Designed miniproteins, single chains, continued (5). Designs and how they scored, part 21

Each design is a single chain, and the fold is of that chain. pLDDT is the mean over its residues in the fold that is shown.

## One batch from the design tools (miniprotein)

Design m16749
Fold by ESMFold2-Fast:
Structure m16749 (fold): chain A 137 residues (1-137)
Amino acid sequence: RPPLSLDEEIALLKKEIERNPDDAETWKLLGNAYYRAGKYDEAIEAYKKAIELDPTDASAWKNLGNAYLKKGKYDEAIEAYQKAIEIDPNDAGAWFNLGIAYEKKGEVEKAIEYYQKAIELDPNNTLAKKRLEELKA
């Protein structure tokens, strides 16, 4: 089977949802496909459906936060990332993105705190280290 195009993948996931509308994983996969397509509003809606069906999926909360961040909806991104880290406190990427969202809001002290947490969990995150040094300078 050759790999599907992104539009074909989206169409296939929509058909799967028509058959199984209560499948949280399929809604999350649809959100991921929309996000990769740059369709962030559609990604947000699909992730919200996934979370309504399974509110314990930390990756769905984190991906919702990523989609809000791309839309410049920083307060909504922060709320989604906070839910993700409540479920999985060891996701260094969620802590790092929470730092970015606070930095974009101009809350520098909170951004520093969350970048430090991201580096504690993943010492190889060179971008978090660079941003932290720039904010402390």
Scores: mean pLDDT 90

Design m16750
Fold by ESMFold2-Fast:
Structure m16750 (fold): chain A 64 residues (1-64)
Amino acid sequence: MEEYLELAKSALKTALTAGVAAPTAARAVVDILVAQGVDEEEARRIVAEALKELGIEVSDADLA
Protein backbone atom coordinates (compact mmCIF):
# COMPACT_ATOMS: atom_id res chain seq x y z
CA MET A 1 0.00 0.00 0.00
CA GLU A 2 2.64 2.59 1.03
CA GLU A 3 5.00 1.34 -1.74
CA TYR A 4 2.27 1.96 -4.35
CA LEU A 5 1.71 5.50 -3.05
CA GLU A 6 5.43 6.26 -3.48
CA LEU A 7 5.39 4.65 -6.94
CA ALA A 8 2.36 6.77 -7.91
CA LYS A 9 4.00 9.98 -6.62
CA SER A 10 7.24 9.21 -8.49
CA ALA A 11 5.43 8.38 -11.75
CA LEU A 12 3.25 11.51 -11.51
CA LYS A 13 6.28 13.76 -10.85
CA THR A 14 8.12 12.24 -13.83
CA ALA A 15 5.16 12.66 -16.21
CA LEU A 16 4.40 16.23 -15.07
CA THR A 17 8.08 17.25 -15.36
CA ALA A 18 8.02 15.87 -18.93
CA GLY A 19 5.05 18.16 -19.73
CA VAL A 20 2.21 15.61 -19.58
CA ALA A 21 -1.11 17.16 -18.50
CA ALA A 22 -2.14 16.24 -14.94
CA PRO A 23 -5.37 14.35 -15.90
CA THR A 24 -3.47 12.30 -18.51
CA ALA A 25 -0.63 11.55 -16.07
CA ALA A 26 -3.14 10.53 -13.37
CA ARG A 27 -4.95 8.07 -15.70
CA ALA A 28 -1.62 6.61 -16.87
CA VAL A 29 -0.51 6.02 -13.25
CA VAL A 30 -3.87 4.33 -12.45
CA ASP A 31 -3.20 1.96 -15.39
CA ILE A 32 0.34 1.28 -14.10
CA LEU A 33 -0.96 0.37 -10.62
CA VAL A 34 -3.65 -1.92 -12.10
CA ALA A 35 -0.90 -3.62 -14.14
CA GLN A 36 1.00 -4.15 -10.85
CA GLY A 37 -2.03 -6.03 -9.43
CA VAL A 38 -3.88 -3.19 -7.67
CA ASP A 39 -7.69 -3.10 -7.98
CA GLU A 40 -9.04 -0.28 -10.18
CA GLU A 41 -10.87 1.38 -7.25
CA GLU A 42 -7.79 1.15 -4.98
CA ALA A 43 -5.52 2.42 -7.79
CA ARG A 44 -7.74 5.49 -8.23
CA ARG A 45 -7.67 6.14 -4.45
CA ILE A 46 -3.85 5.87 -4.35
CA VAL A 47 -3.46 8.22 -7.34
CA ALA A 48 -5.95 10.72 -5.83
CA GLU A 49 -3.97 10.74 -2.56
CA ALA A 50 -0.65 11.11 -4.45
CA LEU A 51 -2.08 14.08 -6.40
CA LYS A 52 -3.32 15.67 -3.15
CA GLU A 53 0.10 15.21 -1.48
CA LEU A 54 1.80 16.78 -4.53
CA GLY A 55 -0.67 19.71 -4.52
CA ILE A 56 -1.99 18.89 -8.00
CA GLU A 57 -5.64 19.66 -8.84
CA VAL A 58 -7.52 16.98 -10.82
CA SER A 59 -11.31 16.49 -10.84
CA ASP A 60 -13.07 13.11 -10.58
CA ALA A 61 -14.25 13.63 -14.18
CA ASP A 62 -10.61 13.89 -15.32
CA LEU A 63 -9.85 10.49 -13.70
CA ALA A 64 -12.77 8.76 -15.46
Scores: mean pLDDT 77

Design m16751
Fold by ESMFold2-Fast:
Structure m16751 (fold): chain A 70 residues (1-70)
Amino acid sequence: SDEILENVRRTLERLVEEVREGADPEHAIRSLDVLERAALSRITDPEAREEIRRLVEEAKRRIEEIAKEQ
C-alpha cells in the first residue's frame, strides 16, 4: 500500500540523517536490510516491491557517500 511505501521513505530518510549526525554507517546499512525484508514480506505488488528495492539501494548509496566524507 502507499502507506507502507511512505513509512519506508520516512524510515530511510531518518537513517540517512542519523548517519549524517554521526551514527555508525554499517549499523545503518544493516537496519536498511532489515527494513527491506520486513517491507517486502508485506507487499506483493511487483511495482511496489521494485520501488522499495530502489529506495533502499539509493539510501545505501547516500550512506556510503556520507561515510567517505567523514
Scores: mean pLDDT 84

Design m16752
Fold by ESMFold2-Fast:
Structure m16752 (fold): chain A 60 residues (1-60)
Amino acid sequence: MKITETKTTTKAVAVPPSGQNVTSTLTFEREENGQLVKVTVTGTYDAATGKATITETRET
């Protein structure tokens, strides 16, 4: 069976924005409890709010 879990963390950043949103995504695979798990980490910076959000999604 496939299961998907998502965890989100939001933090304010000290660097002034240049007026644009920035998004970066990293995907990798690791083994957890004898199963191969696909992990996706997405980092987003919102220029309107000055906040950075990191979302981690795991799929087995």
Scores: mean pLDDT 69

Design m16753
Fold by ESMFold2-Fast:
Structure m16753 (fold): chain A 56 residues (1-56)
Amino acid sequence: NAMEERRKRYEEIVQRALEAGLDPATARAVAESVLINDVPLDSVIKAVKNRRASPE
């Protein structure tokens, strides 16, 4: 059931990222980073928001 558990976590992370104000594409990227690199969701969301605040 590791595959089902991973899918549920992915969906939950995407939903939380969307609620935090990220767009769907960014939310999916955040979910992949959290699941692949085992980093805390809050840290990734903060990093993405802080990076977007800088002009590119």
Scores: mean pLDDT 73

Design m16754
Fold by ESMFold2-Fast:
Structure m16754 (fold): chain A 87 residues (1-87)
Amino acid sequence: MSVALTLSGAKRPVVIAIRRVDEDEPIFLVLEDGKTVTLYNVEPGTYEVYLVEGTKLVKLGSFDTTKAATIEFEVEGQKVTLSLTPL
């Protein structure tokens, strides 16, 4: 399936990591304010979502590929929203 990821509120590009709960390797994405990135050929399941800060992965939340999700977090004191929409 496909999943659309849209970032809002960021002053600079943000690196997000997405990992299926039964997989070891995350997918890394660079997202910019007001832009949408579409992931193709995503396997159905539950994914954990992380903010990449230097060498660390900070868990932001999780999403199920059967449902749209919105994750709110802060980068450098600014409120940032990540929307994940199954297509």
Scores: mean pLDDT 84

Design m16755
Fold by ESMFold2-Fast:
Structure m16755 (fold): chain A 107 residues (1-107)
Amino acid sequence: SVVETVKQIAEAFDIDLPEAVLTQIAEGVEKYAPPSLRDGVIISVLSFLNQIKVTPSEKLAELSQKYGIPVSTLKKIKEEIEKGELSDETIELLVKDSIKFVESSKQ
């Protein structure tokens, strides 16, 4: 299942995120990502969330420069990770941006 793949990838990369968040990412990937892109999208989303989690709030500007996402948005995502619940807006944003990244990486 998609949720098992998400959990296996998180474990393989030592990404420590709340199980509820991993389940929400699996649901978002299944909803928005074509089957052929799902593994790449999962890796991208989990890596991005892990970078937000481990980056101190005062250094989120560096992540903003890297990904082109506003600091205010990164701060909100970081707060959602700490609470163990992502908003539907955050899930849609992360999955759709990861789809674009995975598609661009094939060029």
Scores: mean pLDDT 84

Design m16756
Fold by ESMFold2-Fast:
Structure m16756 (fold): chain A 90 residues (1-90)
Amino acid sequence: MEITADPNQLAKITVEAPSPEATRAAAEALSKVPGVKFISVGPTTVTAYIPADNANAAVQAAREAAEKLGVTLKITVETPDKKVEGTFEG
């Protein structure tokens, strides 16, 4: 019943893409994750905060974007307790 609903429990998501088009598509996919707040959308990187409980949904969104576009995306998920990196191929 008690979920750690700490407003400071945010995950920082960084997605690195090979092109501005892939970066924009990754940002669009991440925009569907509840509670996402974009920090920056650059030509090859997207950085956003999301509720830590939604980190898995963000990872899934990035993977689906990589598969749909046929591109390689690198995702980094950073919380106060850990940092996880992954690469998804399309």
Scores: mean pLDDT 75

Design m16757
Fold by ESMFold2-Fast:
Structure m16757 (fold): chain A 100 residues (1-100)
Amino acid sequence: SKLETRFKSLLMTFKSLGVDWSEEEIRELLRHIGEIRREHPDASADQIAERVLEEHRDDLRASEYATLAYLMMTMMQDEGLSLEEVGEILLKALEEVKKK
């Protein structure tokens, strides 16, 4: 799908910079985004990304985590998808990128 291709392109770019994630780390990111959205239901994509950046501030991948969160939020808003649906697309893209 076009959304899967967008995630694959971003993940491949991050991998070329030495940044990658396990499936477990991505699932944890999805749980965290869900928690932020419950606490801040009116939060914009920028505000969710900023919260993700702050939570990962001591991780060298903090900016890339924030970029993934921003892209997920914009896909949900633009395509009318749930966090669960966008998360499954991201996990599928991650599986494909790990083959390369």
Scores: mean pLDDT 85

Design m16758
Fold by ESMFold2-Fast:
Structure m16758 (fold): chain A 80 residues (1-80)
Amino acid sequence: MLAELSPLENAVLLTLGKHGPLSVREIAELLGVSQSAASRAVRGLERKGLVERVTDASGVRIVRLTPRGRELADAILAAN
């Protein structure tokens, strides 16, 4: 049904599932990747409808799971 996730897309999805909404900078720091790599993975997940980008009250862009992304992240975290 969904396109296959790259290893980095899978890692981003699970990180958001564990930690909640994060900026691209925070995702990059947690996964030990460049901000460019994290941004590309987030864009891929956004195209798949698994994450959305929102701007908080301070003007910082954060990334959060959609309901579909949350269901998928929870299923993967439960199954491993």
Scores: mean pLDDT 80

Design m16759
Fold by ESMFold2-Fast:
Structure m16759 (fold): chain A 73 residues (1-73)
Amino acid sequence: FEKKKEEVKKLLEEAYEAAKAGDLEKALKKLEEAEKVLKEGVEELLKEGKEEAAKELLALALEGAKKVAEAMA
């Protein structure tokens, strides 16, 4: 779980920095990569019955994506 959480965080941070720099193409690519890792991580956690960890991962991803969207505006 922690590895997936760190990977999602890193990708969202990279997307945020790209968005702040005005590189919207890179920001979108990093968001797509983060979404893929997020879906895999959430699916694995749900299969293991770890609903709290799945919710935490989703909340983290939503918060990060919101920051990226705000930086793109």
Scores: mean pLDDT 80

Design m16760
Fold by ESMFold2-Fast:
Structure m16760 (fold): chain A 63 residues (1-63)
Amino acid sequence: SLADQVRELVLKEGGSPELADEVALIVRRAGDPFTAAILVEAFLKEKGLPELAKKVRDFLLSQ
């Protein structure tokens, strides 16, 4: 699923399993890649992870 792909991306970029699970949950609840991209970018920027936010956003917008 898209949520599983985003979870794996967060893990590959050095995110914790807890962070990866939280991001995957946001993607599942958003229902579409565009909404997911907006919500995940905001979430990761608030966590102080702007580089990861950009990578996940760009991945989601490429779907």
Scores: mean pLDDT 89

Design m16761
Fold by ESMFold2-Fast:
Structure m16761 (fold): chain A 110 residues (1-110)
Amino acid sequence: MKEEIEKLVEKAMEAYKNGDYKTAIEYFDKALKLAVENEDLETLEWILENTPEEFRDAVRSAINALKARREAKEKGPYEGEIWEAFAIISEYTYDLGVEKLKKKVEEKEK
């Protein structure tokens, strides 16, 4: 999994350096979703360190979502519900951020 995620990030960085922002966003989105699905916080933190500034807020939202889901599992029923709500909000914020980046790129290219 980590090797596959790293390969996706490398493809995203290559596309970003070549000015292909749409392809860069698509590869970053795939990498972040795989890391969150595998609960791989270490790889998400690595992505944050190796990501252009424009994508860092999306990466932080993914990290926050995973951390909130971990807290939900560890906390009692009431506190766990609150952390699960934060995880859902962070996931939603991430999806909105990615869509906003895609729209901004489309407007700049047209």
Scores: mean pLDDT 71

Design m16762
Fold by ESMFold2-Fast:
Structure m16762 (fold): chain A 67 residues (1-67)
Amino acid sequence: GIGELIAQLNELVKEAKELFEKGEYEEAIKLYEEALRVAQQLPGALGKVAVHEIKKGLEEAKKKLEE
């Protein structure tokens, strides 16, 4: 159900942030991409907000690989 998707999303985002903090940007990108797929399954405003936040994290991680 939606609660399971939210729990999965939160764990993926947490792990992606931890990898980003460790400088493992490629692995962080992979987890953010998985989180984005989960967020896209969430309905309404909740899904839109989650997608927006995850896309920001993904862009920041990708930018680090370009720097």
Scores: mean pLDDT 84

Design m16763
Fold by ESMFold2-Fast:
Structure m16763 (fold): chain A 73 residues (1-73)
Amino acid sequence: MSDEEIAKYLEEKARSPDPAVQREALDEARKLFNEGKLEVARRIYEALAQSPDEDIRNAAAIMLGVAATELKR
């Protein structure tokens, strides 16, 4: 699966109305971030920041800040 295919798949999960599916997308985005796939992870965190779940939104917002800092380097 290419980075674009991974991003598309996880963005769809991040837009799920099911918080459990959104948490799976959050966990996968963390793995991608740790692998250095910062741009892919940023796209997923950006989708998760729109979540109705406050815990998911807060986690995504924190990781977006970290990813934005790393992408500027």
Scores: mean pLDDT 79

Design m16764
Fold by ESMFold2-Fast:
Structure m16764 (fold): chain A 62 residues (1-62)
Amino acid sequence: SKMKEELIKKAFEALGVDLEKEYTPAQIRALLESQGIVVDPSKLPKEPMKASDWIKYLSKIL
């Protein structure tokens, strides 16, 4: 949803994430775990993506 996407974006920006930079699945997982969010690694893409693309993806699975 648009609201879920916006909430994730706001959280990432508050954590100092650059929306135009690429992050690995491991980096995104570590960032989510630091916020108390546990996600199944099998549900994450295997390749690095820009933070903006991660936000869109995570809004569909969280």
Scores: mean pLDDT 81

Design m16765
Fold by ESMFold2-Fast:
Structure m16765 (fold): chain A 99 residues (1-99)
Amino acid sequence: APSEEERRRLRELQEELARRLQETPLSDEAKEILRKMAESPGLTPAMARILAEQFLEATLNAEKKEHLSPEEARELAERMSEVLLEEVLRAIDEYEKKQ
């Protein structure tokens, strides 16, 4: 099982993701994926990558319905998912180095 410190580090990351959910102009579908990432117990870098990919796909599908160009939707989704993935991976890496 993960340590209490590891769980605390992931919880801090999940709290930041939850805050971003309220501030980002995203579709309900994309917000739900970020919510899953923020609320998932035992989040790993592998899970974060999978959820980031699902977020990208959900954002592209939602923006198509909202009459954005596929190119603009893809660029926005890529920037958002990349930032989230980097933040998750950075937090995990820093936690490992802290020990």
Scores: mean pLDDT 57

Design m16766
Fold by ESMFold2-Fast:
Structure m16766 (fold): chain A 63 residues (1-63)
Amino acid sequence: MVGDIVQATKDQPGVGDITLGLKKGEKVLVLKELNSDVWLVKSLATGEEGYVGKSLLKKVGSV
């Protein structure tokens, strides 16, 4: 959900201009739910924004 802090469950390189690269254990903030499978997120480590598949993420907190 928007405002959730979620964590990458595995490493995933960024692909193209819109997909955010993540390392396993990296935490991101959910900014927008684009659809049921894809979220717009912001990396808490780098401040970069991009789209990530929901299946790669697990909830660890919220703001």
Scores: mean pLDDT 75

Design m16767
Fold by ESMFold2-Fast:
Structure m16767 (fold): chain A 64 residues (1-64)
Amino acid sequence: AAWEEIEAEIRRRVELYARQFGLSPEQVRELEEAALRAAREYEEPEEALAAGREAISRGVEELL
């Protein structure tokens, strides 16, 4: 339950960045995988979500 919510939030945030910056489907997939891997390092939902958000931010910076 909690993990499904984190996964959905991460995917939603990647979609927002994709629309904002015109990311390709390949870039979207890479960002989602990186964010989900970062989130899996944490047991607490809020920390997992924060890690996923930071991974998205870092990945977008590397693409711009």
Scores: mean pLDDT 80

Design m16768
Fold by ESMFold2-Fast:
Structure m16768 (fold): chain A 57 residues (1-57)
Amino acid sequence: MEKARRALERQHEVARDARERINAAKQGSPEEQEKLIKEVTDEARKRLAEIDAELMA
């Protein structure tokens, strides 16, 4: 029960952070934007997978 609650909190944090960083990237060059979006997406996917793994453990 507690794990699910913690997971939701972290998911919200991950989504918020990703959104904010992507918005910041929009103010850079196209190359920087593309690179940062990839980095942010990778990080978000990794964290979401980690949260999911903890939830299933």
Scores: mean pLDDT 76

Design m16769
Fold by ESMFold2-Fast:
Structure m16769 (fold): chain A 55 residues (1-55)
Amino acid sequence: DEQEQRAREEAERLAREGVSPERAATLVTESLPVADAEESRRIAQIALEAARAAS
């Protein structure tokens, strides 16, 4: 979905700039609107995996 795609793109950009995957996931989660706890958890996981893949 749109939020998931944005999370991947932002996490990948942060990882490319030298931000750690864990920090990138935190920053992405903080920057996106949250619908509920489950969605927040999914976004964090997607961002973490995308950042790790880009690192």
Scores: mean pLDDT 77

Design m16770
Fold by ESMFold2-Fast:
Structure m16770 (fold): chain A 55 residues (1-55)
Amino acid sequence: SNDEKVDEIQELVAKLFDLTDEISEEDKKELTELGLQQKVDEIIEKLKELIEKYS
C-alpha cells in the first residue's frame, strides 16, 4: 500500500502500545491477520477502534 499509510499504521501501533500493554491476544492476532492480508484501510480502522477501547 501507500508508504504514507504504512507510516500512519506504525504511528497508531506505537500510540496504542504506549497507552496499554493489556491488549488482548485476540486483538493482536486480528491486527496480524489484517497485516498478512494487506488490508491497510481495515488495519487503520481497527487500530483506531482499539485506541478508543483501551483509552
Scores: mean pLDDT 77

Design m16771
Fold by ESMFold2-Fast:
Structure m16771 (fold): chain A 68 residues (1-68)
Amino acid sequence: MEEVKKLLEKAKEAIKNKDKEKAEEYLLKVYELTKNNKEMQEKLLEVREALFNEDWEKAVKILEEMLK
């Protein structure tokens, strides 16, 4: 899914810039596109939890694993 990959890359860039609002916007779009993918949904929850805790390094790491 090319669109999902682009949105995850944009979310990663937003997180590197500490832009929570943009990151959450992109992650919400990925969530909507991947509702039937349980693994992706669980990874998105982990990323959102890391963002809530301002654990930028962990959030980036999870997104990089999702982009493999």
Scores: mean pLDDT 82

Design m16772
Fold by ESMFold2-Fast:
Structure m16772 (fold): chain A 89 residues (1-89)
Amino acid sequence: GAAAEAAREAMERAREAFRRAVAALDAGDVEAARRAAEEAREALERARAAADAAAADAAAPEAALEAQIAEGVAAVLYGVTVALVRNAE
């Protein structure tokens, strides 16, 4: 369903933001890493909204579970990204 797809897309955006943050920190660009952390936060917010929408559809419990897993992965990616940026400051 569209909500589960949106959650997966948001999770992939969080993963890409994490990769950019790591690359920025490796290059010594803490400001670029902070921007990547902001992108990961926005991706997590989208994943949460998509998971909430999927959970509201009682006819699609498997899609709701997929969206919840995607939200969880996005949350971990955001948390790790924030921790890496803070440790570089």
Scores: mean pLDDT 86

Design m16773
Fold by ESMFold2-Fast:
Structure m16773 (fold): chain A 62 residues (1-62)
Amino acid sequence: MKILAKAKEDIKALNEEHLSLKKGEKVLIEEIINDSLALAKSLETGEEGIVPLSKLEVEEVL
């Protein structure tokens, strides 16, 4: 199951495994890692990485 989400705020990656996002940037959540983190792909840049779930707004479940 894929989930379409949007960044609620600017997110800066702290390491190479994390994804940097701009506020309003749309992502596809590819996997829920745990209650705090997801693996997501930016629909703007095509980059993939870990993002905090608390900073994402779910738009659509695909």
Scores: mean pLDDT 81

Design m16774
Fold by ESMFold2-Fast:
Structure m16774 (fold): chain A 75 residues (1-75)
Amino acid sequence: KIEEVRKHLLEAGRALMAGDYDAAIEHLKRAIELSDNPEIKEHLQKAIEAVKAGDRIAALEHLTQAYRLILEEEK
């Protein structure tokens, strides 16, 4: 459900801001599994790669884009 995807995105953002990168990656992977939207999946995959590369800013930017797309789907 879209609500579960949104929950995992919020938890990933919190983990990322707290420096818990392992938890952030787990929540991002779960959001990818639950999402049916290929654009959301693409941004979440890029967020995971950014976390692995140590690029927190890029990770947050991709997470924000995925979250924006979720909000558009919930209209």
Scores: mean pLDDT 82

Design m16775
Fold by ESMFold2-Fast:
Order: C-alpha cells, then structure tokens, then sequence
Structure m16775 (fold): chain A 66 residues (1-66)
C-alpha cells in the first residue's frame, strides 16, 4: 500500500541520517539524531500525513537544510 511504501522510504531515510550522524559532531550531530528520533515515532503511527511530513523533514536534514 502507499502507507507501507512511505514507511519503507522513511526507514531508508532514517538509515541514511544515522550514517550521516556518525560523520558529524556537536550540535549538527544532535540535530540529525533528533530528526531520527522523531521519524522513528512517526513509523509507529498509521498516519499518511505525518509520514509525509517526517519524510520531508528527513530529506531536508540530509540536504543540510536543518
């Protein structure tokens, strides 16, 4: 389903953010880790809108737009 596709995409973004966090330090690392924690909470919910928002936030974090 579209909901399962969004969850999978968000899980892949979380993995990329965790790898990025390993290469960062200080405040930048903490910001990325907070984004990961927020995204993990959203994965527990059956809510397409929240998944779309979390996906956008994760993508912005990966681009350095935090």
Amino acid sequence: SRLEELKKELEELIEKLEELAKKLSGDNQQRVRRTVEGARKVLEEENEVQLLVAKKEAEEALKGDI
Scores: mean pLDDT 80

Design m16776
Fold by ESMFold2-Fast:
Structure m16776 (fold): chain A 65 residues (1-65)
Amino acid sequence: GPLVSYLEQLAEKYPEARELLQRVIELVREGRYEDAIRLLRELAEKYPEVRELVSEVILRLERLL
């Protein structure tokens, strides 16, 4: 879906966060939105440069809960 495509684009743009973003994509595909949000929060703490973009993704996922 569009959210997964966006996360795939972020993984290509931020190689240092790629492994964690791929894990988030798998969780989203499984409908495990709460687990995906948790991992995204950990990613934002580890990589401050993606914090703003990750926060927008979290807000979008929270609207699906």
Scores: mean pLDDT 83

Design m16777
Fold by ESMFold2-Fast:
Structure m16777 (fold): chain A 91 residues (1-91)
Amino acid sequence: MEEVKEKLKELIKEITALIKAREDSEKLKELQKELDELIEKAGLSDEEIEEIAEELLKEDPNNIEAGVILSLLRLDRGIERSLERNKELRE
């Protein structure tokens, strides 16, 4: 898992660098696919991914990709919480 965690961090940093450079959208898509495949292959949970993204943001607050990942994971969790609360209020 340590090697997978390091590789995930490196991919997120590379994606952030490409976003900041506003370069090659094809390479950006390839790196994002590689990131998704690495997560799937390693069987990482949303909580583990969030922890990695938070760690990267603590090291570099300008890590755009880590910020996007964290925001999307928190948004999904927020939507799930809102749906559960709405269900309780209707019952």
Scores: mean pLDDT 73

Design m16778
Fold by ESMFold2-Fast:
Structure m16778 (fold): chain A 87 residues (1-87)
Amino acid sequence: SMKEELIKKLEEIKEKVEKGEISPEEAFERTLEALKEAGVPESLLESVEKLLKSIQDYIKKNNLSEKQKRNLVISFIDLIIKEIEEL
């Protein structure tokens, strides 16, 4: 299903961040792109984009370490997977 394919893509992005193959910043962008390509409900996409902007502002303001940014992006992806499962 489209939901199963999307979740699989998000899990792959998560694994790449955990392995250091992509930056936390790239993982945020790839997650947003995957949601747009999958055609998730506009309300979910808007909520995710607003949350992402808030997270990026928080990272910038608090000068987070790479480990902190990695943990934050993993939590972000996990939250999105749960929201998709509820669709």
Scores: mean pLDDT 86

Design m16779
Fold by ESMFold2-Fast:
Structure m16779 (fold): chain A 82 residues (1-82)
Amino acid sequence: SLLEEAERLFERGKELMRKAGDSSLSGEESRELLLEAKRLLEKAKELYEEVLRKEPSERAKKLLEEAERLLALIDRVLKPAE
């Protein structure tokens, strides 16, 4: 189902974010992991939005909100400091 596919992508994105936090990685390696996590979470967000257009789902709504929160966090880390 679309919800199961979105959840799979969401969990993979979270795993990559966790790995990017490993202090043994170079800044470049961490950045590459965050960029891939962003791609996966953006795809999960799109699929959660598609699920919500077709039927109401508290699970999909909650996971969409969580994906948006994680994407905002990644964007903050990837932007140059002001």
Scores: mean pLDDT 81

Design m16780
Fold by ESMFold2-Fast:
Structure m16780 (fold): chain A 55 residues (1-55)
Amino acid sequence: AADPARGGMAGAAGAAAAGADGEKLQRGSHWGYVAGTRGESEAAARAAGAAAGKA
């Protein structure tokens, strides 16, 4: 249900995602699992670099 009191959840979700990202880096000790994710992360990093250069 759309609830203005729930607007704060958007910010909380962002904070939780940031924490999860940190945990993912911690788990990066498992090389086999990390290898599959690196391709996507590298593509995202390139896109972020392009956006930063244009900003």
Scores: mean pLDDT 51

Design m16781
Fold by ESMFold2-Fast:
Structure m16781 (fold): chain A 63 residues (1-63)
Amino acid sequence: MSKTLEAEILEALGRMAFYLGMYDKAIELLEKALELAREAGDEELVKRIEEELEEVRRAKEAA
């Protein structure tokens, strides 16, 4: 499996956890996705996941 594909799967799971209100799980999954995206050198994916992580963290603070 490519690191990019693995990162995209973890991103999708993290986003699902976020939509379910599972903020800590969403952060955990998105942080793992971010690490894999950085290892893959996919700058576009890194930026997208960083933005998603910021959204989840803001939502957790507002809850």
Scores: mean pLDDT 85

Design m16782
Fold by ESMFold2-Fast:
Structure m16782 (fold): chain A 66 residues (1-66)
Amino acid sequence: MPGALSAEEAREQIDELAEEAKKAIEEGDLSKAAALISAIGVLGAAVPEVSEYAREKMRELKELAE
C-alpha cells in the first residue's frame, strides 16, 4: 500500500517524536509538545502493529505534561 511504514520504522519515528515531546514539556513549550504527541497518535493510527505502543507513549507524555 502507498505510504505504508514498516512496524520497525514506525517505532523508531514514535521514539524520536516522544523524546522531542518530552524535551518540549520540560522546556514548557506545551504547544510543541501537543503537536508532537498528536504526530505519535497519527503514526499509531496509520500503523496498526505499533498502535498500542503509540498509545502508551502518548499516555506517558500527557501525564508528564499535566
Scores: mean pLDDT 80

Design m16783
Fold by ESMFold2-Fast:
Structure m16783 (fold): chain A 60 residues (1-60)
Amino acid sequence: GSKEEAEKARKAAKAGIAAGVRAATVDGQSPEQAREAGWRAIGEAAGLSLERARRAGKAS
C-alpha cells in the first residue's frame, strides 16, 4: 500500500545517502563513483522495478 511504498522509499533514500557519503568520505571515491554507489543502494533497498532502476541510472 501507499504507506509501505513510502517506507520503502524512505529506506532507499537513507541507504543511498549512506552509501554515497561512505564512498565519498570513508572510501575516498570520486563524486561520480559516490553517486553511482548511492543509486545502486537506492535500487536495491527500494526493490524498484527494473525499468525504474534503469531509467534512474541512465538519467543521473
Scores: mean pLDDT 65

Design m16784
Fold by ESMFold2-Fast:
Structure m16784 (fold): chain A 90 residues (1-90)
Amino acid sequence: SALRERLLAAEVELALLQMEYAIVTKLADLSEEEKKAKLEELAKRLEAVIRELEALRDEAAKTDPELAAEAAAELETARAFLAEVKEAAA
């Protein structure tokens, strides 16, 4: 399924962004300016993932309710993560 492949790609991208966030916030010896710039870039990439998850939820709603529910759950996770990234960048 093309929608299932897109959901998997979005889930992988979200996981990679979570790993990069952990590196930036906990492991990297970065200046405050460098840290803020990386967090702002993470927020932009995460907003793209959120848009894709919204599209997948809406496209799947009529044909694959299980995939639509999975996309909706990932969307809630991604939105909560975006709020955390934006707070860390402030």
Scores: mean pLDDT 89

Design m16785
Fold by ESMFold2-Fast:
Structure m16785 (fold): chain A 75 residues (1-75)
Amino acid sequence: KIEELRQKALEYAQKAVEAAKNGDKDTALEYIRKALDYIIEAALQAPSDEERQEVYRKLVEELGPLIDEAIKLIK
């Protein structure tokens, strides 16, 4: 379940970058929002606070650069 949500977050982060590169700011913002929602949802699936922090940390480390790239492109 966490891995499935991670894959969804990655998919939307990548789609956000592509939409931003194409000048579609509204679509890029929608995909950024979806990616962030999946990151939060994945972390919340962990049964303990320690595991939730670890899931969140790993996803931010993995996907944060893609989300940041999309945000920089739409400014």
Scores: mean pLDDT 84

